# Designed miniproteins, single chains, part 58

Each design is a single chain, and the fold is of that chain. pLDDT is the mean over its residues in the fold that is shown.

## One batch from the design tools (miniprotein)

Design m2011
Fold by ESMFold2-Fast:
Structure m2011 (fold): chain A 93 residues (1-93)
Amino acid sequence: TVPVLSDDQRDQMWDQINGLAINVSQRSRDMGDDDTVQQVSQIVRDTNSQIREARRNGDRQRQSQIMFDGFQQIRRIADSVGVPIPSDTIDSI
């Protein structure tokens, strides 16, 4: 069970997801891996869309779950391409 994030924790997590996605995209571009760049962009877009929908429904538990799932997906890709992963965000959830 994923704990419900506070508004500050949610904003911090979203900033970390975007920062990590930018770093992964830069690394993948340097390697000529356009597929990974597109995959990361798609994960960020899908996560954002799902968060907006869950927010419209007032479902804070689902917002937290979606954000955690998005972070986990980006983190796995970051690890595979050798991009450093912020430990602070993991400890906050």
Scores: mean pLDDT 78

Design m2012
Fold by ESMFold2-Fast:
Structure m2012 (fold): chain A 58 residues (1-58)
Amino acid sequence: SVLDEILAKVREVLEKDPFDEDGVLRVVMEGARRHALSQEETDEALRRAAELWKEILE
């Protein structure tokens, strides 16, 4: 799915630099724009990205 593609790129960012907060947000927002996601789909991508990020920070 498109969300899985965006989250896979988020994981790549975090694997290269787990503190690249700007990179994570940029990947999600650019992915949402590029794939023309709905507001709900974009919100889901942001929530999932935040969960991955929180996992790294904890």
Scores: mean pLDDT 77

Design m2013
Fold by ESMFold2-Fast:
Structure m2013 (fold): chain A 74 residues (1-74)
Amino acid sequence: MENKKKIEKEIAEIGRLFVEVEPALTPEQLERFRKASAEYGKALINNDEETYKKYKEEIDRILAEVRAQQAAAA
């Protein structure tokens, strides 16, 4: 189905972001990111809009926290 390629691309992008930010994550942020991205991927595959939106927001919060920490350290 057409949506399969979009889901695969989204999962790959989350994985790429994880590799880029992993060295800057605290242990708490790392655990939160792993949990949120796993649930987000499952929800995307199952077309569960409520659940993937919830976990996408959590991923976005973690990325914002990391970016703010990097900006403060610069």
Scores: mean pLDDT 76

Design m2014
Fold by ESMFold2-Fast:
Structure m2014 (fold): chain A 75 residues (1-75)
Amino acid sequence: STEEAVRRLEAIAEEAEKYGDYSSAMQLREFAREAKSLSLDAVVKALQSMAERYEKRGRYKLAERLRAAAEELRA
């Protein structure tokens, strides 16, 4: 559900913040707010796109967490 997607995004943002990645945490919280008005399919596609962007920037752990969230939401 979209509510579950929002909770997962907020959890990943909190994890990023705990490890000092305030920029990623802010971006993830912003997307969590947007996700409330999006379809689940749109959220999954956006998570996959965000994961690709973070991977290209060398943020492999964050990219993996976002891909896992997208896969779990599709299940």
Scores: mean pLDDT 83

Design m2015
Fold by ESMFold2-Fast:
Structure m2015 (fold): chain A 61 residues (1-61)
Amino acid sequence: LSPAAEWAAKLARSITDPEARALAVLGIKETFGLSDEELAKALGISVETVRRYVELARRIA
């Protein structure tokens, strides 16, 4: 995983607002072309949780 993608994932974890965090997760996924598994590992959450954030973000966007 690139240093930029790891840094972005750490920032997303610090976001307390659920909608902003979901949008950040989707943005990282699309910007860096990460799989749900790579994102889950970087964020320290389950793949299922990543998919829920992506789904939420797509509903907001």
Scores: mean pLDDT 79

Design m2016
Fold by ESMFold2-Fast:
Structure m2016 (fold): chain A 60 residues (1-60)
Amino acid sequence: SPPLTDEQIREIAEEAGVSEREARAAVRMIQRGASQEEISAGTGLTPEQIRRIKEALEKL
């Protein structure tokens, strides 16, 4: 799949209530097959924030 655009990252960040920097980091980890625990450890995001990012990704 092609990489996400900066506009798509911004949309995910807005929907999930996180910064664009946090959304970009989490999306990269999700696309690499990282677990929720690994994403939380790598980004400092809560499980709820990670869930919202995943839901926003599904809506693209």
Scores: mean pLDDT 84

Design m2017
Fold by ESMFold2-Fast:
Structure m2017 (fold): chain A 71 residues (1-71)
Amino acid sequence: SEEKEKLLLEARINSVRTIADEKNLSQELLDRAVALVEENPELADALIDALFNAKSNAEAAAILDQFEAAA
């Protein structure tokens, strides 16, 4: 349902924001991740998992570059 899809999207965006806060990701990387999740929700779970395992801002940027290329 549309309601379930909206709640799932909001939960995924919140997960991205939590990861960004915990890992001290730059505002640019957070904005890129949120935009990617909003535009390509099918990639959200894989992106969240990849960002959760990122060890630096540089690694997070490389992950985002790969996901943006796939989108």
Scores: mean pLDDT 84

Design m2018
Fold by ESMFold2-Fast:
Structure m2018 (fold): chain A 61 residues (1-61)
Amino acid sequence: LKEQIEKLIDELLKLGIITPSQARKLRKELKKSTVTQQIGMALRLIGEIIDYELEKKKELE
């Protein structure tokens, strides 16, 4: 689960959704997180990607 979340953080950084500073903070939180907190974090990060893609579609209209 941690590895999957780290990949999500990298993807968000690559897409420019988060800054390098935010990515660093998220990685620190991930190291200290419980499994339940990790699940919540993953869902939140997936939501950010979905919102970004939806906003892109809105701009093309």
Scores: mean pLDDT 76

Design m2019
Fold by ESMFold2-Fast:
Structure m2019 (fold): chain A 68 residues (1-68)
Amino acid sequence: GREEAEELVRKALEALKAGDDATAVRYAAQAIEVGGEEETRRLALELAEEEGIDPEKALNLIDAALQL
């Protein structure tokens, strides 16, 4: 559900901030599986703003996860 997807998006953004793009993409893919693409994109934008992350980077992460 949303709470599970939110936790996974937070982990993905934390990995992204650490420069671990492979781990970030994996967590984002898991978030899409549990929350769906639309919800995960919204969460990525909301949480990126909260965490001070570039929203374009957050959206690129979701796009990369969809290509797995």
Scores: mean pLDDT 84

Design m2020
Fold by ESMFold2-Fast:
Structure m2020 (fold): chain A 92 residues (1-92)
Amino acid sequence: SRLDRLIDRAREFAKGFALGLAKAMGLSPEEVEAILKRIDQIAEELRRDPEKAFEKLGISEKVKELIENITDDFEEDLAAAVLGMNILKKAL
């Protein structure tokens, strides 16, 4: 589904940001693994129950509207990046 693709892209954005942050901060491999595992867990929760997971992540109504009304590749990329940053914030 379109939502599953969006969640996959958001997960990849979150992991990319996490790896960049880890490199900049000198995090241990164990700390990095723990963050990546939490990102995967949050993405799995989003697949099972999107509405509950959006509430738990504190996703704003504007971001929900963007996700529901994606019409082009730019909007999809923006939605994935914003969702990914919210996933990362919860995983930290």
Scores: mean pLDDT 83

Design m2021
Fold by ESMFold2-Fast:
Structure m2021 (fold): chain A 81 residues (1-81)
Amino acid sequence: MRAHVVVTGASLEEAKELADFAKKLGATVEINTGDIPTVSASGLTEEQADELAKYAEKLGFKVKKIKSPRTGDILIHATKP
């Protein structure tokens, strides 16, 4: 089972911190610095994804965790309120 974490609405500094933490956990990380900065972390276990989600929550993000009914994969979305 694979877990994917998407963080939306981060500042550039927060995006870098989240990306570095995700890479430390072993994720493949993509950063999009458009109008809405987005950090995408893939290739995580559920445990690693929960760690990244807790870190985002500590930075003030709201976290939503969903299990994909098609693949059984875990999707976590963290957004600024």
Scores: mean pLDDT 78

Design m2022
Fold by ESMFold2-Fast:
Parts: sequence; structure tokens; C-alpha cells
Structure m2022 (fold): chain A 56 residues (1-56)
Amino acid sequence: SAEYEEALARLEELAASPNPGTRAAAGAGIKDARETGSAEVARRGAEGLEQVGRDS
């Protein structure tokens, strides 16, 4: 779905981060999203990492 693909694209953007912790977490988020096939899992992973980036 478009929602799932957009959420995965956000996680892939985060996986290209210069921060190694963000890259590792984004990789795990992509894996979780692919295993569940869930747009919500992908979206929550991306939003969580984006929130950490804003607060740090």
C-alpha cells in the first residue's frame, strides 16, 4: 500500500543517517515492518526515530 511504502521510505531515509545508532534502529524497524507487513509498525518506527532526532 502507499502508506506502507511511504513509511518504509522514511525508515530507509533514517537508515542513511550519519548517526550509527539511528542507522541500526532504522534497519531493525525495516525488518519488523517487513516481517509484520504492517504500515502501522513501519510508521511508528519512523516516527519514534524522528522524535529522538528532535529531542536530541
Scores: mean pLDDT 78

Design m2023
Fold by ESMFold2-Fast:
Structure m2023 (fold): chain A 68 residues (1-68)
Amino acid sequence: PFERVRRIAEELAQQALASSDPEEQQQIQQLMEQFYEKLREAEKGDDDALNQASLLLQQLADLRLQRQ
């Protein structure tokens, strides 16, 4: 289950990066780093970390939409 979520996040990040300037690219990379950190905590059974990972994924999706 976590592999699929990770793949979706990577696809969203790549789509956002394709349309972003260098400053936005750094922001997207920071969001991805935080997402992977929370996903790692969620894999250890932390439900709060899973919720945080979901919020970070939503922020990444929102950032992509904001640039359309």
Scores: mean pLDDT 75

Design m2024
Fold by ESMFold2-Fast:
Structure m2024 (fold): chain A 82 residues (1-82)
Amino acid sequence: SSWDRVKELLKQMGYNVETKEEAREVIKKILLSLGVKEEDAEEIINSMSDEEMESFLRLYLKGAAGIMITVKLDEIEKRRKE
């Protein structure tokens, strides 16, 4: 499952997580470290599916997290203008 892959990817990064809430908190810390604002990081993490968390972590390990961050920030901006 995508959740099992999220746990494996986080373990490669030195994080042992048992719950999806713990995984979301780790990803939030990564987003903040990459310069994402607190409110935007919170919206991103709360909107992520297990598959999107897996995709984000795979991109992050390849140094390409900015692609997904750009897409998510654009989605947030469009929602705030609705």
Scores: mean pLDDT 84

Design m2025
Fold by ESMFold2-Fast:
Structure m2025 (fold): chain A 92 residues (1-92)
Amino acid sequence: MSPLEQVKAELAKLWIRVQMYLSFPPEEMKEEVEKELKELLAHIKKVMSTASPEEQKQIRDVVIKVLDSLKLQVPKSLHPVIEKTKKEVEKL
Protein backbone atom coordinates (compact mmCIF):
# COMPACT_ATOMS: atom_id res chain seq x y z
CA MET A 1 0.00 0.00 0.00
CA SER A 2 1.40 3.41 -0.96
CA PRO A 3 2.04 6.12 1.71
CA LEU A 4 -0.90 8.12 0.31
CA GLU A 5 -3.21 5.06 0.41
CA GLN A 6 -2.14 4.33 4.02
CA VAL A 7 -3.01 7.92 5.06
CA LYS A 8 -6.35 7.81 3.19
CA ALA A 9 -7.25 4.59 5.08
CA GLU A 10 -6.44 6.24 8.44
CA LEU A 11 -8.48 9.33 7.47
CA ALA A 12 -11.48 7.09 6.63
CA LYS A 13 -11.18 5.40 10.06
CA LEU A 14 -10.95 8.83 11.76
CA TRP A 15 -14.11 10.01 9.94
CA ILE A 16 -16.11 6.94 11.10
CA ARG A 17 -14.83 7.20 14.72
CA VAL A 18 -15.60 10.93 14.96
CA GLN A 19 -19.21 10.24 13.81
CA MET A 20 -19.49 7.82 16.77
CA TYR A 21 -17.95 10.34 19.21
CA LEU A 22 -20.52 13.03 18.25
CA SER A 23 -23.00 11.07 20.46
CA PHE A 24 -20.70 11.40 23.53
CA PRO A 25 -20.89 14.15 26.20
CA PRO A 26 -18.86 17.28 25.21
CA GLU A 27 -15.86 16.62 27.51
CA GLU A 28 -15.56 12.94 26.47
CA MET A 29 -16.04 13.87 22.80
CA LYS A 30 -13.20 16.41 23.02
CA GLU A 31 -10.85 13.92 24.76
CA GLU A 32 -11.53 11.13 22.22
CA VAL A 33 -11.20 13.45 19.19
CA GLU A 34 -7.93 14.95 20.58
CA LYS A 35 -6.59 11.39 21.11
CA GLU A 36 -7.56 10.33 17.56
CA LEU A 37 -5.97 13.46 16.05
CA LYS A 38 -2.71 12.85 18.00
CA GLU A 39 -2.65 9.22 16.78
CA LEU A 40 -3.34 10.39 13.19
CA LEU A 41 -0.51 12.97 13.38
CA ALA A 42 1.93 10.31 14.70
CA HIS A 43 0.93 7.94 11.86
CA ILE A 44 1.33 10.72 9.24
CA LYS A 45 4.82 11.58 10.59
CA LYS A 46 5.84 7.91 10.27
CA VAL A 47 4.43 7.61 6.72
CA MET A 48 6.01 10.94 5.66
CA SER A 49 9.49 9.62 6.60
CA THR A 50 9.13 6.98 3.81
CA ALA A 51 7.28 9.17 1.25
CA SER A 52 8.73 11.01 -1.76
CA PRO A 53 8.50 14.85 -1.84
CA GLU A 54 5.55 14.63 -4.28
CA GLU A 55 3.76 12.06 -2.05
CA GLN A 56 4.43 14.29 1.00
CA LYS A 57 2.68 17.19 -0.78
CA GLN A 58 -0.27 14.95 -1.74
CA ILE A 59 -0.53 13.63 1.84
CA ARG A 60 -0.52 17.18 3.31
CA ASP A 61 -3.16 18.30 0.76
CA VAL A 62 -5.54 15.36 1.42
CA VAL A 63 -5.17 15.55 5.23
CA ILE A 64 -5.82 19.32 5.26
CA LYS A 65 -8.88 18.86 3.00
CA VAL A 66 -10.31 16.11 5.26
CA LEU A 67 -9.63 18.16 8.44
CA ASP A 68 -11.38 21.19 6.89
CA SER A 69 -14.37 18.95 6.01
CA LEU A 70 -14.37 17.45 9.52
CA LYS A 71 -14.38 20.97 11.02
CA LEU A 72 -17.73 21.62 9.23
CA GLN A 73 -19.27 18.45 10.79
CA VAL A 74 -18.22 18.95 14.46
CA PRO A 75 -19.13 21.46 17.22
CA LYS A 76 -17.16 24.75 17.30
CA SER A 77 -15.57 23.61 20.61
CA LEU A 78 -13.51 21.10 18.55
CA HIS A 79 -12.37 23.65 15.92
CA PRO A 80 -9.22 24.72 17.90
CA VAL A 81 -7.86 21.14 18.16
CA ILE A 82 -8.56 20.53 14.44
CA GLU A 83 -6.82 23.81 13.49
CA LYS A 84 -3.83 22.91 15.72
CA THR A 85 -3.58 19.49 14.01
CA LYS A 86 -3.87 21.17 10.57
CA LYS A 87 -0.96 23.52 11.42
CA GLU A 88 1.18 20.57 12.60
CA VAL A 89 0.48 18.75 9.28
CA GLU A 90 1.40 21.92 7.31
CA LYS A 91 4.82 21.91 9.08
CA LEU A 92 5.55 18.32 7.92
Scores: mean pLDDT 85

Design m2026
Fold by ESMFold2-Fast:
Structure m2026 (fold): chain A 100 residues (1-100)
Amino acid sequence: MDEEIKKKLKEGEKLMVEAAKQMGMPDLAKKIKEIAKEAIKAIDEKDYEKARRLVIEMESMATLLQMRAYLLGKEEVKEKAAEAAKIFDEVAKKILELIK
């Protein structure tokens, strides 16, 4: 379960980093990498509350990037950010099941 969650989280991270770079936002790409690394560490330490909070933060960032890409007519970036947001939502729900 933890390995599958980490794999999905890395998939979402990759999409967000690509989307952020295509938007010309390298600082956002760096921040996403840092948050994802911290979330993976929290999962390894079984700190699921912290991991879930960090994943929700990345989902929020993905949603904001999706809206910005939509307003700028960047369809490919919008789709990548939307897929990343969906992945982070699914990961957050799976982590919540481990807390219960």
Scores: mean pLDDT 87

Design m2027
Fold by ESMFold2-Fast:
Structure m2027 (fold): chain A 70 residues (1-70)
Amino acid sequence: VSKEELEREIARALLDMVAAIGSLLISRGADPEEVKEEVTELANKIAEKAGLPAPKVTVENGKVTIELPE
């Protein structure tokens, strides 16, 4: 695995963790709108640092999902 592949894999794992943390916070009574805003900011920073496209963050039924386009 190349260094670039490893960096992208780490970034994807971090995005998955951030989504899971966001979902956990909402389940603990955090405001979904505030969680979406914070998760979106953090996800954008992670993607930018790894050279990935801007991720799409969605919140449905208290679950946070982060998607990388294409």
Scores: mean pLDDT 82

Design m2028
Fold by ESMFold2-Fast:
Structure m2028 (fold): chain A 80 residues (1-80)
Amino acid sequence: GPRYLLVEQSSDGRSEVREMSEETAKKYLKKFGLPEPQPGETAVLLVEPVSDTTVRKRVLVLSSDGRVLQSSKPVLVPKP
């Protein structure tokens, strides 16, 4: 089946990669207007720091060999 990943970058340049549930990933795909990934593809929610109070979120769909098939427009979101 498809994979669903959360990639969070910290302000020190480190990246943390975690699996997302299919339910959570499908909500983000719908919110960002991207199609559901096919078997062998990976959906990635990428969260990048912009400032102490703001992150940039975008969704990517990657092929099995890591090529970007789909990319959402980035959205700036306040940190919780």
Scores: mean pLDDT 83

Design m2029
Fold by ESMFold2-Fast:
Structure m2029 (fold): chain A 120 residues (1-120)
Amino acid sequence: SPLEEVFKKMLLLEQEFKLLLEEIVDKARASGNPELEKLAEELVELLKEHEDIVSEIEELILDGKPIPQELIDKLIEINERMIELLRKIAELEPSLRELTEKAIQILEEINKLLEEIKKL
């Protein structure tokens, strides 16, 4: 279905995002900067919430059930909060800018796919 195709594209982007986020978190923690470590922990918690919602959406798609719009909106909100944290990390540690900008671009593409899912 069109919904399954869009969701599959989103899952591929999510795999790329997770790898980038792991590298960013590891480097932020290795910095020894307590402010960077705090931002990394906030990102990890938001990723947990993100993954829980993605799993719930996947289960609804597999069951042929409608996806509540509030669930998609919540995921977009979480992604926007992650983008804000990634920007703060880049400001505190400019050496991470390339990685954070790439991660932000992937989250923005995921949000575009989520908006497409809302229209289906």
Scores: mean pLDDT 90

Design m2030
Fold by ESMFold2-Fast:
Structure m2030 (fold): chain A 69 residues (1-69)
Amino acid sequence: SAEELKEALVEFLQSLGVPEELARELAERIVRYVEEGRGGLAAPLLYREVGEDKAAQASAFLSELLKKL
């Protein structure tokens, strides 16, 4: 579900050291992008907000989560 995807992203981003408030904001925006068929916007958003290394890890995690949908 969208809620499960959001909470999984929040938890993962926090494990990378992203503050909870920012992690929740990013997860909500990414879930919205995925639901709108605009999932390709997730990686650029992550890169701008959390930097290259964390964005790469979060993008890989998101890709694996989406395979379960």
Scores: mean pLDDT 85

Design m2031
Fold by ESMFold2-Fast:
Structure m2031 (fold): chain A 113 residues (1-113)
Amino acid sequence: TEEERQRKIKEEVAEELEKAKEELEKGLDEAAKKATPENAKKIRAAKVAAVGALEHAAEVLRNGSVEEAIEALEATAGLFEGMAEELAKVNEEAAKKLRELAELAREAAERLR
């Protein structure tokens, strides 16, 4: 059924976001180690915000409607794009990781349509 198909996609996307969260945490922790104390603080703040957004999106994917999941994924993509612009001046590699996650979130939203 269409409902079973949507449920499976939502579960697969939630798992992808959980894996992306682990990769992001590792990448931003490495970036912070190489940064100045001031820039490390900015990278750590971005990590907290990005991790929270990914956890929220995964929760909405498992427990929310398809419409709520699409909205959460699009909001996550927008947040990550904004954060990447801010971090590009501090650490281009960290900014690149956030841009890659924004694209992943957008692709996930497309899969649910």
Scores: mean pLDDT 85

Design m2032
Fold by ESMFold2-Fast:
Structure m2032 (fold): chain A 97 residues (1-97)
Amino acid sequence: SEDLIEVRNPLNPEQVLLVKKSDVEELAKELGLDPAEVDLAALALMALHTDKETGTADSGLMRAIQVRYGLSMDPRANVERVRALDAALRADPEFRA
């Protein structure tokens, strides 16, 4: 059975997105991140939008999140992007609720 993690859409906080726990754990391992060092929501959002063949997180929704928070438009899933997204989500009062 697939365990799912619920994460809010930062562009519409009333919308809940479902992300496979296994995809989040796989991304954390691939990036050498301890899930305890970053908010699970940042890892879940990055995992949801990361293409497993290319390692790019460059979906339309991910680009819109980057624009909303003034983040780098680098398409690659990497540690710096996860940490920047984590910091942005922690600073968003609508997402923190």
Scores: mean pLDDT 77

Design m2033
Fold by ESMFold2-Fast:
Structure m2033 (fold): chain A 77 residues (1-77)
Amino acid sequence: SMRDILLSAIDATRAAVAANKDKLSPEQAAQITALLEEAERIINDPNATLRQITFAGMFVISASSEVLVAERRAKRQ
């Protein structure tokens, strides 16, 4: 289901944050964690609409993209 896919993506993104801890500031890590927590809250809400689940997906994409940008930035400099 879409919920299962998004929950798996949240877990993968949390693992990526842990793997890239040295490349993220505490503030960046906190922001990414907050995005993932809000996404997880929406996905686990049994009354969440399809629109709200789509917004949760956007939060996961944003969090994942921030980790990828930090990782790539560290590799270039």
Scores: mean pLDDT 85

Design m2034
Fold by ESMFold2-Fast:
Structure m2034 (fold): chain A 110 residues (1-110)
Amino acid sequence: SAQEELDRLKKEIEEAGKKALEAVKAGKVEEAREAIKKILDTARKAYRLGVKHEDYDAAIEVLELAKEKLEEILKVAKEVGAPKELILEIEEEIGILDLLIAELKVLKKK
């Protein structure tokens, strides 16, 4: 079901978030970048599923979780003095998630 798939995507975001945090703390910039990209790619899959099945609330929940994890990663990246390019990439991905969440909220009201 769409709900079971969205629940799996939430788990993937949690796992990618943990990997990103550990990579950032260890100064492993490329591993952090790959894990961060996995969070956004997984959130985009949730967005597409939410639109396809009109499961807007469940999709919004997955995207809000992804945003929460990216905000946590951004905070830690700034605290450990991660490269400016990585910080900018995380901020850009948070912005993309904000746009996708806003679009789902508009679709829910139609």
Scores: mean pLDDT 89

Design m2035
Fold by ESMFold2-Fast:
Order: sequence, then C-alpha cells, then structure tokens
Structure m2035 (fold): chain A 119 residues (1-119)
Amino acid sequence: LSPEQQAVLERLEKVKAQIEELLKDHPELAEKLNELLEEIGELVRNQAPIEEVFEKVKEMLKLILEAPIPPEVKRQLALLLVGLLTEIFDAFLDPEERDRAHLRLGALAGEYLAEIDAQ
C-alpha cells in the first residue's frame, strides 16, 4: 500500500469510532454501518468492480435513511461517510474512475440527503 492508502485506512478506523460515538444509543446500527465500511475497505483493497463498492454505499445510505434516529444525526452520518468515501476513492482508484466515482457518490448522497430533509 502507498502511504496515502495507509493513511486513508487509518482514517477509516477513526471514522468507525466517530460513528460509534454518534450512535452511542443505537449500537446495533453502528455495528452494521462499521461492518459495511470494513467490506468497502476490503473491496477497494482487492480492486473489486466499482459497482460492488456502490452497492455497499447504497446499502449504508439506506440504513441511515431508514434508521429511527433524528434527521440531524442522519445528515451528520451521511456527510461523514461521503467524506471518507471521497478520500478512499482518491487513494485507491485510477484518475479516470476517480472522477466518475466522485460524481456518482455526489449524486447518491444528494438523493439521500434530500430524502432526510423530507422527513
């Protein structure tokens, strides 16, 4: 792994801890989200098809949207995850795939944030 890739994987562990803190009263949801983050990390390390990564991203965003937690916490989680995923794509994807991944992530995040705002 490059130093940049190692730094992002260390950031992933920090984000998992932040998710646990934000969801202190919802430990099962924190566990599910952190399991999906771990799967995403493994998929990008193994150069899996980007479609598989986005299936996991969509699953995470849907879990957040459907969770019985305040909309503000949902927004905070979604933004935290989008930021981490952006850094993961920057570290692990080739430049051409990186730009497409950022656009797709932005579109998905926008759709889910709009749904959160509609609650």
Scores: mean pLDDT 85

Design m2036
Fold by ESMFold2-Fast:
Structure m2036 (fold): chain A 118 residues (1-118)
Amino acid sequence: MSVQEKLIKDVKEALEEAQKIYDIVSPYATPEEKAEMEKLLDELQKNAEEFIKAVKAGDWQKALEYLKKFEESAFKLVEIVRRIMDRLSPEDKKKVEEEIKKLGTAISNAYLTAQILA
């Protein structure tokens, strides 16, 4: 796997983990919290798409810019999820904690790989 292919995979995995978090949490969320989370998922999707375009173009400055925006939206999503956390069953709370950890790991792996290319 090339470094570019690895970065694209890491960001796609991060996006998938964010979607899984939403799917577990959304039955416990108010309509307003769902709307806020859906907006953040849209931001994650757009920043992931722009990141992938920049990586394919070899534009590492632009790739890092979109990766940072992706991380900022992911952090905001986790903040909303943390506010809902006490409403979840113990089983769903554990699943969400595991997916948050996977999301953080995928983003960290993308940053570490991107730094090697600078």
Scores: mean pLDDT 88

Design m2037
Fold by ESMFold2-Fast:
Structure m2037 (fold): chain A 92 residues (1-92)
Amino acid sequence: GSVEDLKKALELLRKGKEALKNGDYETAISYFEEAIKLLEPHAKEGGVAALFLLSQAYRYLAIAYRNLGKEEEADKYYEKAVQFEKQANELL
């Protein structure tokens, strides 16, 4: 269900943030990508919580790519984060 997917996504975001803090950028990316995969179906159905969590996941993904020196990928994912946050706010 959506609650279980959101809970799992939050756990993946927590694990990704720990990897990011430890400089394990590739591991962090893997966790954030897994969270995005779980959240995407719920966001497409207009799930506001899923949209905010997707925004957060893409923001952390951008940070990880920037730390790897991948500026273009970082900018792309940051733009996605801003877009999902805007979509969530427009539904409030």
Scores: mean pLDDT 89

Design m2038
Fold by ESMFold2-Fast:
Structure m2038 (fold): chain A 98 residues (1-98)
Amino acid sequence: MSKEELEKEVKEGLGLMQFSVALLTIDKTGKLTKEDVELFVRGLELLVEAGAVELAVELAREFAEKAGLSEEATREIVEAIRAGDIERVREILERAAE
């Protein structure tokens, strides 16, 4: 395994971990907070940098469902992830957060 391949695997693992924490927080509170947005966005950045874009999309759909986001907001988030526009994902989530 190359150093680049190892760095990719580490980024994917860290992204999954941060995403799992954000999901657990929403499950406990029933609400999307600004802290959950930061954890989720950081997780997405790591997954996208690792090239795990479709995994990031699947996890984003699950997060949006648990956060109670609209179908429209979920669609915009998915499109932004596929475009690599993680800042757009942050903007959408921050508008929904309390």
Scores: mean pLDDT 78

Design m2039
Fold by ESMFold2-Fast:
Structure m2039 (fold): chain A 87 residues (1-87)
Amino acid sequence: SMDEELLKKSAEILEKKAKELDDEKERQAGLEMAKALREGVEKTLKRIAEREGVTLTDEQIKQIIQQTLEESKELIKLEEEEKKKKE
């Protein structure tokens, strides 16, 4: 779907940016975030909530996913603007 393509695109951008970081800890954190976007934010959020002892409803998870999709659109837009300026 279009949403899956958008998350995949933002994951690729985040992974590329993470690999350019010189700090190993920051690089690993960026790669884990990219992996979470690629494998599904919903699954990752449920796992974190369970680990932290927080109960999230399916509706709350959907709202967080929608926010993540909007942030992903902004990230893609910023990357495209950077590419356009470097032409």
Scores: mean pLDDT 70

Design m2040
Fold by ESMFold2-Fast:
Structure m2040 (fold): chain A 83 residues (1-83)
Amino acid sequence: SEFAKAVTEGLNEVAKLLEEAGNKELAEKARELGKKALESKTIEAMTESLAQTLNLASEDEERREEIVKILEEYGKKASELAQ
């Protein structure tokens, strides 16, 4: 779905940001969440993926503001496509 694609794109952008900042472990976690979101066919699984993504922002305080901005942009795009 277009919703799942937008969420996955946002998570891949977060992963790229984290990787460039030297946090390869969190970057891989973000990519895994993106794959799970794309494979998710239930609202519950997508909601869980989004909650775990918000937790990533909490694990990297220096980049939290930038991560949240990326997630807000793609979250808004995903929400518009879901309507």
Scores: mean pLDDT 70

Design m2041
Fold by ESMFold2-Fast:
Structure m2041 (fold): chain A 85 residues (1-85)
Amino acid sequence: MIEEAEELLERAKEAIRQGNLDEAQELLREALKLLRELSETIKDPQVKARVNALLEAADSILDDPSNVEAAYRMLEAALELIKES
């Protein structure tokens, strides 16, 4: 599951780089879904709260294509926290 989240974020980064914002939004929505599932496995309550805050922030802005880069960075930060937990 962690490797799947990493792959989705790498694909989203490439889509953003190529200007394929619709594809990037879809990939980030799939990554968000997977990261939400992974967040439930976090044992540290403070880390879990930080991850959930990042995921909620990303979800709130993902409907605007101008925010795909910001959403990507929020989800990347969430994944790094999950990997360190």
Scores: mean pLDDT 85

Design m2042
Fold by ESMFold2-Fast:
Structure m2042 (fold): chain A 80 residues (1-80)
Amino acid sequence: MKVTLILDNGKEVEIELSEEDTMEDIGDKIAEADESAEPVAISIKELETLDPELAKKLLEKIKSNEKVNLGELAEKLSLE
């Protein structure tokens, strides 16, 4: 499925997700779609290691919506 992600820097990136994609896979796809989003992609990959419960919630939101604001969602879910 195609999902539009609004990054912390305000850029919109369209990626194609499968049901088997992890947060690491999403991070890789963001970096491939926009090289200037590489810091955001790295942060997303690290999130799975640092807070796997938050990563799971974020992944579920991304897969259930056609457009997701990653900055707003991260603030709402708390990257504490």
Scores: mean pLDDT 72

Design m2043
Fold by ESMFold2-Fast:
Structure m2043 (fold): chain A 72 residues (1-72)
Amino acid sequence: MLPALPEEELEERKKELEERFGVEYTMEQVRVIAETARALIQIGLEINKELLEQGKIKEELLSAEEKEWIAK
């Protein structure tokens, strides 16, 4: 089971969603969105980690968030 996202990360996601879509989200809605996206990203990160290690992609193609998650 994936651990719960920290409140500070959820607040950043809330800000991004509100700025992008111009609507207010609750923290619970943001958490559901973020956790769903995180499950999908985790699959992609495993693939990207292997590709990065093989030199098939460059580190600059990864977002700062993706780099942090790969660095586990």
Scores: mean pLDDT 66

Design m2044
Fold by ESMFold2-Fast:
Structure m2044 (fold): chain A 98 residues (1-98)
Amino acid sequence: MESVREIEREAERLIATKSRAELVRELERLAEEDPARALRLAELLYIRGALSEEELRELAERLGLDPELVLLRVRLAADPDDPEAVERARAIEAELAA
């Protein structure tokens, strides 16, 4: 497993030096070389606001993962007390329980 600190440092450098289009291209290239690293980096970029929801969904789908699960997972990991994320999760649970 790659160091969490090393992945975070890479994410910070990419955010500082790359456009959104360049970030997407770099993630797509990395996904072919190391899918696990590409996903972790994309999750961090999304958390930091450097990657859009659509871009994260597209990468998740390319990796054969459920985009909704990946999105929910990273939002909860980033800020479990985020009012919007918590409210959305509760609304989904309430609808499923009804």
Scores: mean pLDDT 70

